# Designed miniproteins, single chains, part 7

Each design is a single chain, and the fold is of that chain. pLDDT is the mean over its residues in the fold that is shown.

## One batch from the design tools (miniprotein)

Design m216
Fold by ESMFold2-Fast:
Structure m216 (fold): chain A 86 residues (1-86)
Amino acid sequence: MPSEKALKAIGLPDYEELLERMKEIAKRKGYDVPEEDLRKAVVLLGKILAENKGKDITPEQLREILYEKTKEEFNEEVAEVMKEAF
């Protein structure tokens, strides 16, 4: 289960604001996404950001990696929500 401590450890100090944005985006798009999946997606985002820290990578390439990884781990709806929130 993702915890606030785990999210802070991976460099996401504003977990609740990001989660709130993702919920708003999902609702606006009419996606029925469980909150637990959104929480896990925030943890995945933090891991991807940490793994790519200091790499010569463009923001567009980072968004592509995030989208594909989120789609593989969950589904396309969660990936679209994450893409708009990030």
Scores: mean pLDDT 72

Design m217
Fold by ESMFold2-Fast:
Parts: C-alpha cells; sequence; structure tokens
Structure m217 (fold): chain A 82 residues (1-82)
C-alpha cells in the first residue's frame, strides 16, 4: 500500500540517524518514523501496524527486519498481555 511505502521510506531515513542496535534504539527509530508519517498524536489500527510490521520483515535490510520483529512483538503483547 501507499502507506506502507511511505512508512518504509521515512523509516530508512530515521534508521540512518538513530542506529537501532538495541530494543530501545529500534523503538525510538520507529516512534520518530510514525511521528513523521502520521503526526501527533499517533493513532494506528492494529491492522495498519501489522501491515507495517509485515513490510519491514519482508525487507532485505536486517535493521528493518529487526524493527519489524520488534513492532510485531509489541502488537502481540497488546493482544496477549502477560
Amino acid sequence: SELGKKVLEVLEEEVKKIPPETVEGAKKALAETLKKVFGLPLELSDEEMREIAEKLLSSPNPILQGLGRNLLAVIEAEENPL
């Protein structure tokens, strides 16, 4: 989708500025990307977040794959809290 492409483009720019080697770094890069794409406050449906996570996971870039895994883990934690 056009939304997924826009998120991916902005995320690639943010990843260059904020290296996501840690979970905290990944969350920060993702948060800044979402702020730039959607503005504040952020409102994304679970479906839109899953679409973004799937696109990140399908990327050949290992940093983007890591961010996709982190986003999917957050969504799964919201659905199945422990």
Scores: mean pLDDT 65

Design m218
Fold by ESMFold2-Fast:
Structure m218 (fold): chain A 105 residues (1-105)
Amino acid sequence: MSVLDYLYEHYEDYSIEEIAELLGIPKETVERLKKFFEGKLTDEQIRKAILYLGFIRSGDRRYALELFRFVTESDGVFQDKFLEFLRKYEPELLERLAELIGLPV
């Protein structure tokens, strides 16, 4: 089992910072994400956002269906704010997301 597979089932047991460290996400990215989502998303949604950043950064097509479902089936604030964050701070990851799910985002 990869670290991503493990965290997919267990991310709720870890802090935002611990998830990011396990996934090799830079502290500066974590700080921007926390500040951007503060008061807009729940702590659980922020942990899940870090996990999804890890999926996108991995480029692993095994996570493509989960990411596709999140983008296409979630018309809520979480999906909208996540895509807004990527457009503003991580446009290269937004392009990777579009490639992984086969949709322009």
Scores: mean pLDDT 79

Design m219
Fold by ESMFold2-Fast:
Structure m219 (fold): chain A 67 residues (1-67)
Amino acid sequence: SPRARVILAFKEYDKAGDGTLTVAEAKKVLEAAGVSVTDAEIRAYDTAGDGTITGAELGALLKSKGL
């Protein structure tokens, strides 16, 4: 499933192991799962505005797309 692919790719790209990704890394994770997104869409889910995306914020993005 796309959601399972996102979880696996998130762990692969989370080099710091802190549960966050940069916008660029989040885009690669979503693309690896077959989800087409723009940097602007990802940044819209960056509720902290710090340029990083949590697993929960990626989960909200996926839910908005029915995934």
Scores: mean pLDDT 76

Design m220
Fold by ESMFold2-Fast:
Structure m220 (fold): chain A 68 residues (1-68)
Amino acid sequence: MSEEELAERRRVAENLRRLLLEKGHSKELADRVAELVLSGEITLEQADKIGVLAALGASEEEIEAMLR
């Protein structure tokens, strides 16, 4: 993973974690999503899709489905 990709993943992970908490999702889900973005287990494109769904009011179950 490049330094540029690591910096972008850190930004995306923090933004998603914050968004999920603001939308009323659990800390456990927010931390898990951030960890998966940072580890590279989900793509940055997939992370963007999760962000859009969360902003639109997606449920915790819907977001968990996106992590697969």
Scores: mean pLDDT 81

Design m221
Fold by ESMFold2-Fast:
Structure m221 (fold): chain A 97 residues (1-97)
Amino acid sequence: SFEELDQLVSEALEKAAEMTDEEVLSSPKLGRVVTLLEQLGFEQEVGNPTLLKTALVILEEHGEEVLVEFLETWAKRGLLRVTLDVELPALDELERR
């Protein structure tokens, strides 16, 4: 199942890269994507435009069950941020000193 999911996610990422912010904001399913991210503990990812666009493509083309499988799989791989009690400093400000 992971190989099939990885192929699906790759295709969704390519489609997401072509989406405009206006297309995202006009989607009737955007609210559901945000709700699922918050319910699964990924509220910090709501501000990630690449993830939002990719999740929206998956939800629209493959449905909610596939979107949940995608989010859980990426979380298990350490690819999604979870809500933290500590605010992380901007990395770009730390890499120069």
Scores: mean pLDDT 72

Design m222
Fold by ESMFold2-Fast:
Structure m222 (fold): chain A 74 residues (1-74)
Amino acid sequence: MSLEEQLAELDALIDRLASRLPSPEEAERFRRVGRELGFPGVRAHADDESKRAAVETGAILAALAEATLGHLPS
């Protein structure tokens, strides 16, 4: 996948994970943090290396969030 496609996929993943949170306020905070760290700011200013770092960071945060949400009732 292209880097821009990976960033879009990360955005969708962050949104999906946020929607699983029990509180709308926590979901919004999760989306805000994820987007601030991985995109779209990085997309506006950064080179490919910075974008890759942002995607990797976002993926780690998403994995941690998913592990945390796995304990919550579905």
Scores: mean pLDDT 60

Design m223
Fold by ESMFold2-Fast:
Structure m223 (fold): chain A 66 residues (1-66)
Amino acid sequence: SMMEREKLLKIQIEASQKTAEEFTPRLEELRERLRDLPPEERAQALSDFGAEVVKRQNKIIEELLK
């Protein structure tokens, strides 16, 4: 139903906001730490970080669905 879609969208927005609040300062710190590393190592670390962000956001969505 349309109501369920609206509820899911609100949950996704809330999860995105909470994830951004948690990970924005961590990303800034990570980028500073990676400045002097080779491009390949920087890309791998950023990829790993992105995977952690997705995993965290999915956990928040699951908690909000309970």
Scores: mean pLDDT 86

Design m224
Fold by ESMFold2-Fast:
Structure m224 (fold): chain A 103 residues (1-103)
Amino acid sequence: MKPEVLTEARGLTKSEAKEGEPVEIKFNFLPLHTEKPYTVTGLELIDENDNIIAKYPLEPSLDMTVTVTIKLPEPGTHTVYFRLLVNGVASERSSNSLTVTKE
């Protein structure tokens, strides 16, 4: 079952980062004020090919800010995306991306 989650990384503090640099991600999703509220269980950092780079546990909130430290598998410049886990199931990837460089 795919969750119905409107997710986007809004207000990225940086559009570019180096490996190991902390990045603050601000995002909103639909309020958890329904008959069956969504439970946000985590955040995944993914590459352009949907490979999981990292997973972060999250607590549900209407205003959510997550600070992540990114570690990349290979040297170079990588484009990374974000997706939420809702009831343990991954949403679609974020509409915006972060460029991360590993030297």
Scores: mean pLDDT 63

Design m225
Fold by ESMFold2-Fast:
Structure m225 (fold): chain A 98 residues (1-98)
Amino acid sequence: MEEEKRKLFEELRRQAEIDAVNAERGYKATEEKAKDNPLFKKVAEKIKEYADASREFARVAKEGTYEQALEAWRRYQDKKAELDKAEGEVVRALSEAG
């Protein structure tokens, strides 16, 4: 049963590894903009948290227990939602400004 659950996390783990790399690239690009705009600073912070959570899930899914992997997955999803909200605030502010 635990081995079957680990196999179910294999695809999710691979996606999390890709998401972490993409988030790190996004962080570097956003950090430059964050120097001039506090909204981008918030997005940069959330991208970093998302990248950290994504890497932790990928690690725990490979090395940890099913329960630890499930908890790390929930954290990863929560950080994605926080990032999506922060990005939405930037889009809204830009739309209201012009």
Scores: mean pLDDT 79

Design m226
Fold by ESMFold2-Fast:
Structure m226 (fold): chain A 86 residues (1-86)
Amino acid sequence: VMQQIDRLASQIQDQDIRDQVVQLARDTIDRVDSSTSVQQVQDVMRQTIRDIRQIISQSPQSDIPYIQQIGRIVVTYISNRIRSMS
């Protein structure tokens, strides 16, 4: 999953935004993988959606599609984890 995220992030022109998005994705995946309850994973989902929206609000228009695509990948990863625990 990180290889796909890293490829998409390479298209982001703003270096600070790119670094923020990659770090958010890594931290989110690590938190999801270390989570032991559905409630913990749901909390990660809510926080991740808020953090992605915050990054988008600060991003150049040209970078937004790549951030949105990375966000979809991360949200799908979290959703798959919830499904596997249910």
Scores: mean pLDDT 84

Design m227
Fold by ESMFold2-Fast:
Structure m227 (fold): chain A 73 residues (1-73)
Amino acid sequence: SRVDELLERVRERGRLTEEEREELIRLVMETEGVDERMAEAGVRLLEARLRGAPEEEKERLLAEAKELQEEYE
């Protein structure tokens, strides 16, 4: 899938370009049926995990994603 291709690029290069990140956000919105804010939070967390970001940063991004999910329930 296109999502798998973009995740492979993060694994190989350690980053997404701005265009690739915007594409991944749109794909997450389409496949998961979430709004742009939720998709952006999810993509930021996923990219941080794949690049090996500090645990504190991953925890913060996860908390932001959970807060947004609670807002939509």
Scores: mean pLDDT 76

Design m228
Fold by ESMFold2-Fast:
Structure m228 (fold): chain A 77 residues (1-77)
Amino acid sequence: SHMDFEVVVEDADDAAQRAQLQAQIRAAGEAAAKAGDVEAMARVNLRILSLYLRRFQSPEEAARLIAAMEEQLAADL
């Protein structure tokens, strides 16, 4: 894979495991935000996108999610 993925978070199949994964991603994003590391924040978002790609199996859906994440990363004025 060309993306930065964690092996431990690649297969969250049931709702409880997904909730745990989302909490881990959120904590990592929070830490990156406190450090002012926009690259680390982008990597966290790419991990989320990777999970949605596996779920939807659609590059078109992935493109929409990427666009939404880019808008969110672009700080609100």
Scores: mean pLDDT 58

Design m229
Fold by ESMFold2-Fast:
Structure m229 (fold): chain A 70 residues (1-70)
Amino acid sequence: LSPAGKAAREAAKKAMEEDFGVNGRLKASQAAYEAAIEAGGVDTGRKASQAAFLGGNPEEAAENAAKAAD
């Protein structure tokens, strides 16, 4: 795993722990959205944020977005 991927996962996990529920997932999905939109554009960002929010694994979604940027 790349250091960037691990950092992204940790940030998403921390966001969920700080604000468990909708607010935590919104913060995690926003982080995934920003990483994914930078790598693949608006549609990719939307899919990444939706996966993080709807109950995929927010940590894994953020990690995958960081890996895609590499």
Scores: mean pLDDT 64

Design m230
Fold by ESMFold2-Fast:
Structure m230 (fold): chain A 90 residues (1-90)
Amino acid sequence: MVAERLKEVEERFKNTAKKKKFSEELVKRGMEVLERISKLPENHALVFLDWIERAIKIMETMDNESAKKLARVFLESMERMIDSIEKELA
């Protein structure tokens, strides 16, 4: 279940990154966030995947520059939240 949703989100993210001309560094950063999510407990993973799917949907409606800016800010927020949860689960 989580693995299937993760694969769908990864494919959608890669497709959006290609269309919006994301840098290789920004794509790598997004993929690293998705990998970290895959290692979280199912309940946390599903919440983060839902948030990422919603963010991708918004990015799809934006111009390339706005989509890149949203992606950077959103991924930074995701990284902070995941780091916090990983520390609480340790």
Scores: mean pLDDT 86

Design m231
Fold by ESMFold2-Fast:
Structure m231 (fold): chain A 62 residues (1-62)
Amino acid sequence: NFDALKAFLQRLVDAGQAEDAARMLLEAASVADRETQLRLAEIAREVGLDEAARQIEERVRA
């Protein structure tokens, strides 16, 4: 559920755990299909994890 994931990641970022949020998101992307990776990159940008979003986007293009 992407809505629940976004809410959880936003909570981590707000708590100062942005690095943990980014790590979890990158791990999820590593086993996801291309469509899911693109959605995860969008969520990353929405919660302010721009570096994680960039890494996921590079993975999709590779």
Scores: mean pLDDT 83

Design m232
Fold by ESMFold2-Fast:
Structure m232 (fold): chain A 70 residues (1-70)
Amino acid sequence: SEFEEYLKKLLESNLSAPLLIGLLREEFPDLVISRAAAEQIIAEAKKLKDLTPLTKKLAEEYERSKRIEA
């Protein structure tokens, strides 16, 4: 998934929450993410050595969110 690969690269780059949101929304303009959610994701990523479970979960949530919006 392009979302998973791109998110993984961004999380490995030690970005701030506003910059992470900005870069994600340039590639995925339909992404709805709050600053608080981005800060939580960054904090969770810092605790993990393998980002794959986190990025996969977030990609699945992103795809689900897109299908619910009428």
Scores: mean pLDDT 78

Design m233
Fold by ESMFold2-Fast:
Parts: C-alpha cells; sequence; structure tokens
Structure m233 (fold): chain A 88 residues (1-88)
C-alpha cells in the first residue's frame, strides 16, 4: 500500500476518536442522541457507499460516511484506500 494512504488513515482515525470521545464525555444520552442525528444525516452517503461496496455492513458504511464528511476523505480517496488494502 502507498505510505501516504496509511498516514492519512491514521490521521482520520485520530479525528474520529476525538469526536466520539467528545460525545461520550457529554453523557450516554447526549452521545446516543448525537449518534441518531448523525445516522440520519449520513444515511444517504452511507447508502451510496454500500452501492459501491455492498459487502460492507450498515455500521461500517456509516463509519466511512462519517470519515468522508468530517475527516475530509473523498470517495476517490476511499476507493484508493480499499484498493491498497486489497493488495496487502
Amino acid sequence: PKPEIIEKLKEVEEKLEKRVKEWKEKGEEAARKKLEELREELKPLAEEIKKEYPELSDSEALQIAFLMKYGGVSMEELREWIEAAEKA
């Protein structure tokens, strides 16, 4: 896999962890409400991801949709990451 993709993946994972931690620190109810709102907001993007990668679970597609919207990952970058992972 390309080294640049691995570095970008780590950076995006760190950003996602920070966001999830911020929601959890506001309490379980607040985190759950935010997660439900986020699922509704990300649902169309997650469905688009699942059309291209039907092997992904609903949860996995939502996580990827989150990374795209809040992590700055494009659909083209996602395709490159999956292709790089398949070659490994």
Scores: mean pLDDT 67

Design m234
Fold by ESMFold2-Fast:
Structure m234 (fold): chain A 105 residues (1-105)
Amino acid sequence: MSRQVQGVRRLADAAVARVRDSPVISPDDRNRLVTLVDQLVDIFVDLVEHDMDVNEAEKRIDQVIDELATIFRTLRAQGRENPDVRAALDRLVGYVGLILLIKKS
């Protein structure tokens, strides 16, 4: 497993733990957030270890980020946004985006 894959898995595990520990996020929203984090990790692993096309990876990553943004917009409207969950996901997304940018260069 590459250093980059180890890094993304560590950040993903931290984000999933924060989602699972949040009492204000519904079970359905929790399951959806965990599924999206898992999808982001799978795309990242395919990009780093399985020679996935960088433009295809960017497209798939953007779709996952759009879904995450939609969930957080809904949670914020309901007064159920957890700032620790958001911070953990922002770190994960930021790491993925940085590696994607490096791969494009």
Scores: mean pLDDT 85

Design m235
Fold by ESMFold2-Fast:
Structure m235 (fold): chain A 61 residues (1-61)
Amino acid sequence: SLADLEALTRRLVAERGADAPLTREEALAMAKAVGLSEETGLSLVGRPIEDAGVLLAILGS
C-alpha cells in the first residue's frame, strides 16, 4: 500500500538519510510495498532514498 511505502521510506530516511543511495534490498522492499515489479524497484537502486520513495508512490498510484 502507499501507506506502507510512506512508512518504509520515512524509516529508511531516519536510519540512513534522505540522500543515501538506495540499496537492492531497500528497492525490492519499497516496490513490493506498492505492488510494483522487482524490475521497477531495481531500476531505482543508487538513487536517493527520498527520491525513490516519491517515484514509487507516483508509479504505484
Scores: mean pLDDT 87

Design m236
Fold by ESMFold2-Fast:
Order: sequence, then structure tokens, then C-alpha cells
Structure m236 (fold): chain A 80 residues (1-80)
Amino acid sequence: KDEKIKKIAELIKEELKKKGVDMTEQQIEELSKKMAEELLKIPEEVFEQALAYLKQHEKDLNPEEKRQAELFEKIYEIKK
């Protein structure tokens, strides 16, 4: 539903802004919405498998990868 897309897009926008990506606000908004729509299409099982893989390698993740794993976890909770 549109509400889930908005919540996920907001999380992606925040992450992109924190990274200081060289994009306009409009480009960030378009990309975030498109990514949110694509992430919602991924089957829950596939999402769970990806998160399980990240948890198994938690000790080997750098700070950037850990933040990305946290973002995926938050997206999964919204998608659920």
C-alpha cells in the first residue's frame, strides 16, 4: 500500500542524505520512491534470507555495511 511505500522511501531518503550523495533533492525523492516500490515487490522469504546472511556475517561487516543491514531490517518490519 502507498503508506508502506512512503515510510520506506523516507528511510531511504534519510540514508542517502546522510551519505552526502551528489544528487538533487528531486533525484533523491524519485530514487527513494522507486527503490521502496522495488523492495516491496521482493518476497518476504527472500528478504528474510538476505537478513539472515547479514546476521551470520555481523562480525565481519564494516560500519557502512552494518548501517545498511539495519536499514534492511527496518524496511522488513514496515513491509511485514
Scores: mean pLDDT 77

Design m237
Fold by ESMFold2-Fast:
Structure m237 (fold): chain A 62 residues (1-62)
Amino acid sequence: MPSADEVVENSVRAARDSGLSPEEAGRVAYNTTLTLLLFGGYSREEAERIAEEVGRRVREAL
């Protein structure tokens, strides 16, 4: 499973390459992280909390 830091770094790079807005990039990162964590056996509450943090970090990095 990729780390949260890897998801943030990859999402920022992809957003810059594609010209995505910070809001769009953050939403994509949130959805990707949420899906991966739920498949990894995390609770919905934990997965949503981590996904929100990853999405925020991506928005702030752009």
Scores: mean pLDDT 79

Design m238
Fold by ESMFold2-Fast:
Structure m238 (fold): chain A 105 residues (1-105)
Amino acid sequence: SALKAQIEQHRKVIARLKSIKAKVEAGELSTEDIKLTATLLAMDASVQLILAKREGNEEAAKTYQEILDLYNKAAQTGDRKALIEGLELQIAYEEKVLAELEAEL
């Protein structure tokens, strides 16, 4: 079903974000790697923000604006803490969305 496909997609996104967070926390990424990783995450978060605004989802739009601001800070400065905070916020939001989708099964 379309619902099951959406659930699997959200699970994969969450797993990827958790993997990135683990590498950042383990000190595996240089400052330049942090900037590049944050830039790529900011690009994706920007797309999610546009989609949320188009759908009139005010909660998603507000949350993805906060995520985007944190990723942009990390991309500009190499701020490891800002990248971790952005990842934690996105993981928490995506887990909430996943729980709501699973409740519809």
Scores: mean pLDDT 90

Design m239
Fold by ESMFold2-Fast:
Structure m239 (fold): chain A 69 residues (1-69)
Amino acid sequence: MSVKTEVIYADSLEAARAAVERAAANLERELGGVVTAVQEDPAAGRVTVTVRVPALDAEYRIVGVTRPP
């Protein structure tokens, strides 16, 4: 099993959430991925979505991070 991490930087927590949701939706539609976990840490400005892609035997960790001011 391969574990792949993708980091997306955004100007706000809302933008980070939207970006991670779009990336996860693309993996679901294009590769038959399944979202297995969603974790939000508003204090750290972070949203993590984990997507399992069985056809590739891969797990994608999509991390949305708010840029510091």
Scores: mean pLDDT 80

Design m240
Fold by ESMFold2-Fast:
Order: sequence, then structure tokens, then C-alpha cells
Structure m240 (fold): chain A 56 residues (1-56)
Amino acid sequence: SEAEERARKAAEVARETHGFPDEQAERIYQAALEAIRNARAGDLSGPGGKLYPAPA
């Protein structure tokens, strides 16, 4: 899906460009995917387009 592909690309950029370990890149993938899913579900935009909200 579009959300998964966009999230995967963000993780790859972090891993390849910044040299983050694979486990951190996976964290970025999951965070980006959740942010995209939330936007599509109804919480579309924040003030600056943050990756994800702070959990309780």
C-alpha cells in the first residue's frame, strides 16, 4: 500500500543516509506507518506534520 511504501522509504533513508542500525530503522518505519494511518483515519494534519503523536 501507499502508506507502507512511504514508511519503508523513510526507514531506508534513515538507515542508508544516517547509518542508523536496522532496529532503529524499523522503529522509524512503524512510527511513520502509524502516523500515515492516523492521518487517513481522520486525524489528518498537525501544525507541522509531526511523524506521530506522543502516547499517554
Scores: mean pLDDT 65

Design m241
Fold by ESMFold2-Fast:
Structure m241 (fold): chain A 100 residues (1-100)
Amino acid sequence: LPSPLEIADGIVEQAREVLEWAKEGRISKTAAAEILLDNARLLSDLATQELALGRRDTALYLLDRAIEVARMAAEIGSGDIKKEAEELIKQLREQKERIE
Protein backbone atom coordinates (compact mmCIF):
# COMPACT_ATOMS: atom_id res chain seq x y z
CA LEU A 1 0.00 0.00 0.00
CA PRO A 2 1.29 3.51 -0.71
CA SER A 3 2.20 5.60 2.34
CA PRO A 4 0.08 8.65 3.27
CA LEU A 5 2.99 10.81 2.04
CA GLU A 6 2.99 9.02 -1.36
CA ILE A 7 -0.81 9.47 -1.59
CA ALA A 8 -0.44 13.18 -0.77
CA ASP A 9 2.33 13.64 -3.37
CA GLY A 10 0.11 11.95 -5.99
CA ILE A 11 -2.81 14.25 -5.14
CA VAL A 12 -0.55 17.32 -5.41
CA GLU A 13 0.81 16.15 -8.81
CA GLN A 14 -2.77 15.71 -10.10
CA ALA A 15 -3.67 19.13 -8.64
CA ARG A 16 -0.79 20.74 -10.58
CA GLU A 17 -2.06 19.06 -13.76
CA VAL A 18 -5.60 20.42 -13.16
CA LEU A 19 -4.17 23.92 -12.58
CA GLU A 20 -2.21 23.70 -15.88
CA TRP A 21 -5.35 22.50 -17.73
CA ALA A 22 -7.22 25.57 -16.43
CA LYS A 23 -4.35 27.93 -17.42
CA GLU A 24 -4.33 26.37 -20.92
CA GLY A 25 -8.11 26.79 -21.23
CA ARG A 26 -8.68 23.00 -21.45
CA ILE A 27 -11.04 23.11 -18.44
CA SER A 28 -13.03 25.99 -16.93
CA LYS A 29 -11.38 27.89 -14.07
CA THR A 30 -14.49 27.33 -11.91
CA ALA A 31 -14.43 23.55 -12.49
CA ALA A 32 -10.66 23.45 -11.80
CA ALA A 33 -11.07 25.49 -8.60
CA GLU A 34 -13.83 23.11 -7.38
CA ILE A 35 -11.62 20.05 -8.06
CA LEU A 36 -8.65 21.70 -6.31
CA LEU A 37 -10.76 22.72 -3.30
CA ASP A 38 -12.14 19.15 -2.99
CA ASN A 39 -8.58 17.75 -3.15
CA ALA A 40 -7.43 20.20 -0.45
CA ARG A 41 -10.32 19.02 1.76
CA LEU A 42 -9.35 15.37 1.12
CA LEU A 43 -5.75 16.10 2.20
CA SER A 44 -7.10 17.90 5.30
CA ASP A 45 -9.24 14.84 6.19
CA LEU A 46 -6.20 12.55 5.76
CA ALA A 47 -4.20 14.87 8.06
CA THR A 48 -6.94 14.60 10.72
CA GLN A 49 -6.85 10.79 10.47
CA GLU A 50 -3.04 10.72 10.83
CA LEU A 51 -3.26 13.03 13.88
CA ALA A 52 -5.80 10.65 15.46
CA LEU A 53 -3.22 7.86 14.98
CA GLY A 54 -0.52 9.97 16.73
CA ARG A 55 1.45 10.56 13.50
CA ARG A 56 2.14 14.28 13.99
CA ASP A 57 4.94 14.58 11.38
CA THR A 58 2.80 12.87 8.70
CA ALA A 59 -0.18 15.08 9.63
CA LEU A 60 1.98 18.24 9.34
CA TYR A 61 3.19 17.13 5.89
CA LEU A 62 -0.42 16.51 4.80
CA LEU A 63 -1.51 19.94 6.13
CA ASP A 64 1.29 21.63 4.13
CA ARG A 65 0.13 19.76 0.99
CA ALA A 66 -3.52 20.73 1.72
CA ILE A 67 -2.50 24.41 2.08
CA GLU A 68 -0.56 24.18 -1.22
CA VAL A 69 -3.59 22.77 -3.10
CA ALA A 70 -6.01 25.23 -1.42
CA ARG A 71 -3.72 28.08 -2.58
CA MET A 72 -3.98 26.70 -6.14
CA ALA A 73 -7.80 26.77 -5.81
CA ALA A 74 -7.68 30.39 -4.55
CA GLU A 75 -5.34 31.34 -7.45
CA ILE A 76 -7.62 30.02 -10.22
CA GLY A 77 -10.97 30.55 -8.47
CA SER A 78 -13.15 33.65 -8.21
CA GLY A 79 -16.11 34.84 -6.11
CA ASP A 80 -17.48 32.44 -3.51
CA ILE A 81 -15.16 29.51 -4.33
CA LYS A 82 -12.08 31.75 -3.93
CA LYS A 83 -13.43 32.88 -0.54
CA GLU A 84 -14.03 29.23 0.48
CA ALA A 85 -10.43 28.36 -0.52
CA GLU A 86 -9.04 31.36 1.43
CA GLU A 87 -11.11 30.36 4.50
CA LEU A 88 -9.80 26.78 4.21
CA ILE A 89 -6.19 28.07 4.01
CA LYS A 90 -6.77 30.07 7.22
CA GLN A 91 -8.30 27.04 9.01
CA LEU A 92 -5.44 24.75 7.87
CA ARG A 93 -2.78 27.23 9.05
CA GLU A 94 -4.51 27.54 12.45
CA GLN A 95 -4.68 23.73 12.70
CA LYS A 96 -0.96 23.46 11.83
CA GLU A 97 -0.05 26.04 14.53
CA ARG A 98 -2.00 24.03 17.15
CA ILE A 99 -0.02 20.86 16.26
CA GLU A 100 3.42 22.54 16.08
Scores: mean pLDDT 89

Design m242
Fold by ESMFold2-Fast:
Structure m242 (fold): chain A 77 residues (1-77)
Amino acid sequence: SAMQEELRAVEEAMRRAEELYRQGRKDEAIALLREAIANTSNPELQKVLELYLKAVETDDATSYAAAKILLIGIELE
């Protein structure tokens, strides 16, 4: 389904961005997340990416946790 396709794309984008961030490649992680947001039409998945982008930009563990919790909730639908 279109929802499953977007969900998979968001999961992949977050995984790649997390790997870049852990390598200290923060600007590349931010660029990748911005592109993912632009290519996502589902508002709940956009919210996940926006929270994750905020977490990367601000080094905020709370925003990171919020993004992961929201994504898990969507995955369980």
Scores: mean pLDDT 83

Design m243
Fold by ESMFold2-Fast:
Structure m243 (fold): chain A 106 residues (1-106)
Amino acid sequence: SVETIAELFKRVAPEAQKLSDHQLRYLYFLWLVKGPAAAEDLSPAEQLALLVLLYVGRPGESIDEIVARAKELLANLNDEKLLAIASLAPRTLTKSVVERLVELGK
């Protein structure tokens, strides 16, 4: 469930919060090149960070503007924001990635 993914994201949030600007730019670049398939080889913390980048991203913004807003959201994660980000997973990521996130969140 989305709640199960949110519980996993809560556990990996400290790891996601340690990602550098360069690592966040790379994750967003992977999304632009590969779309949903970008998440297949990512850790749960990197998958959380990617969904945060997509959650905050707006059309026409630079990658640096998106990364700055993603870092701010990552630093201020709470249960409500984690649930909102987790709700993006079923519509954004591949079925295989979503199934792995649900299994790990149990």
Scores: mean pLDDT 86

Design m244
Fold by ESMFold2-Fast:
Structure m244 (fold): chain A 74 residues (1-74)
Amino acid sequence: DEEKKKLEEENLKAAKEEKEKFIEELAEYLKKIKAQGKKLPSEEDLKKTLEGLRKSTEIGKIIAEAIEEARKRA
């Protein structure tokens, strides 16, 4: 049981770090598009595209939050 709890905590930390990295990379990508004067994808367009690729409700929720945060940082 202690081993299982340790793995769950490590997985939660890893997921949080992956989400933060994804937000940062997406924000930099959006900044580059904006700097080039190209059309910036809308949050809904990005969310729909990414959800369509993975078809995961769990990933869909994470993607929506990540896109919103990345747009705020861009």
Scores: mean pLDDT 66

Design m245
Fold by ESMFold2-Fast:
Structure m245 (fold): chain A 61 residues (1-61)
Amino acid sequence: SKEEALEVIRKALEEAQKHRENGDIEAAQQVLRKGFEEARKIYGISQEELDRLVLEAERAA
C-alpha cells in the first residue's frame, strides 16, 4: 500500500541521515536507493511519484 511505501521511505531517510552525519555520503545514497526500490515493489511508483512520496515522508517526520 501507499502507507507501507511511505514507511519504507521514512526509514530509509532516517538511516541515510545517520550515514550523512558520519560523513559517509556513498552509504547514505545506497540506503536511499535500496529503500526506494523496496517502496516501488510495495506500491508501483514512477520516479515522479517517488519524489512526491519523499516529500510526504519528510512532512510526516
Scores: mean pLDDT 76

Design m246
Fold by ESMFold2-Fast:
Structure m246 (fold): chain A 82 residues (1-82)
Amino acid sequence: ATVTVTFTSSESSEEGKYIAEALALNLKDSVGESAKAEALSENTFKVTVKAKNDEQAKSAAEGAQSGALSDDRISSATAEVS
């Protein structure tokens, strides 16, 4: 299963990149075989994690979205499992 988190930062692009990289490491540690952080624009970032199984992927996606939305540096976030 693949977990994809897309978020928009209200901070600088450098801070947004840092947040994306930190999220990728956190997700890799909890569920992941691999993790990538990518900048889609100056303010929008994508984190993709390959998870070991679908159950862990769903739990991680829900946690990541909730965590991102509680972060005052993040204006919007979505998480998907595929």
Scores: mean pLDDT 79

Design m247
Fold by ESMFold2-Fast:
Structure m247 (fold): chain A 65 residues (1-65)
Amino acid sequence: SLKQISGALASIGIAIDYGVDIKVEIRGDELVARVKEVTPETERALEEMKEYAKSLGVKLRFEEL
């Protein structure tokens, strides 16, 4: 889906902008953000990713590596 691709690309951009190591995958009809370590920067980036995905109607879930 174009919405999932847009959500994934935006999430990658958000991770780069925040300088955080978050890997984003498309799994079925949802996005998965995977982080190795949870810091205040990763939390802020994840919140922005979730908000953006929600605006597209795409589900984003978080997984710790």
Scores: mean pLDDT 81

Design m248
Fold by ESMFold2-Fast:
Structure m248 (fold): chain A 70 residues (1-70)
Amino acid sequence: GMSALYEKYYKEAEQRLKDMARALGLDPEDRAALERVFRTFVLPRDPSKDSEERKIKLEAYKRAFEELFP
């Protein structure tokens, strides 16, 4: 269901964010740098697919970022 998709993408985003922050040695207090990295390397993009699943994926990714780097 949609809730299962949200959880799947949330966990995917959390793992990607942790891996990227670790690889780049990012300062967790530098919110602007963290957001730039998130938008450039983590946030999913597929302009040809505007579906409910994609909207859930984007929401889950943004929520994971906000909760990991408040």
Scores: mean pLDDT 72

Design m249
Fold by ESMFold2-Fast:
Structure m249 (fold): chain A 64 residues (1-64)
Amino acid sequence: SRAAQNAAVVEGVRALQARVAKMEATLDAAQQQQLRLQFSQWLADLSAGRITPAQAIARVDEIE
């Protein structure tokens, strides 16, 4: 359903926010800047429905 899809997007956003916060604690300033720029784009894409939570996680894996 639409409500279930919206709930999945919200959950995906929260999961990404938690992961980014944990990663920032171990990254240097240059890596933090790169992560923040990428995170802003992922949030925009995820909120607009252009990508799934799974695709957003794959983008995080590209940094690691």
Scores: mean pLDDT 71

Design m250
Fold by ESMFold2-Fast:
Structure m250 (fold): chain A 104 residues (1-104)
Amino acid sequence: SMREELVREIELTIGLLERARELYEQGDIVRADFLATMALSELIFTAERVIKKSKDEELIEIAREIIRLAIEASRRLATASPEERIELIRELIRELRRAIEKIK
């Protein structure tokens, strides 16, 4: 189902973001940036697919919110220091976990 696909993609994104956070803490900025950017891009792609293919209005609104969160996170990460990026990623992971709870 589109609901299961969205949950799976959010869980994969959380895993990649946790790895990116660890890489930032280790000073591996290039690999951390690559993983964070890739994870957010794939999440946006899946959420857009949900919007286009789902008939579930509640799921569509959750997908729209996920796209807004991912775009804002990408914007903030681009101008943040490494220390700020770590905190931004922690905040984003918390918000993504809340999104999973709304999906049931």
Scores: mean pLDDT 89

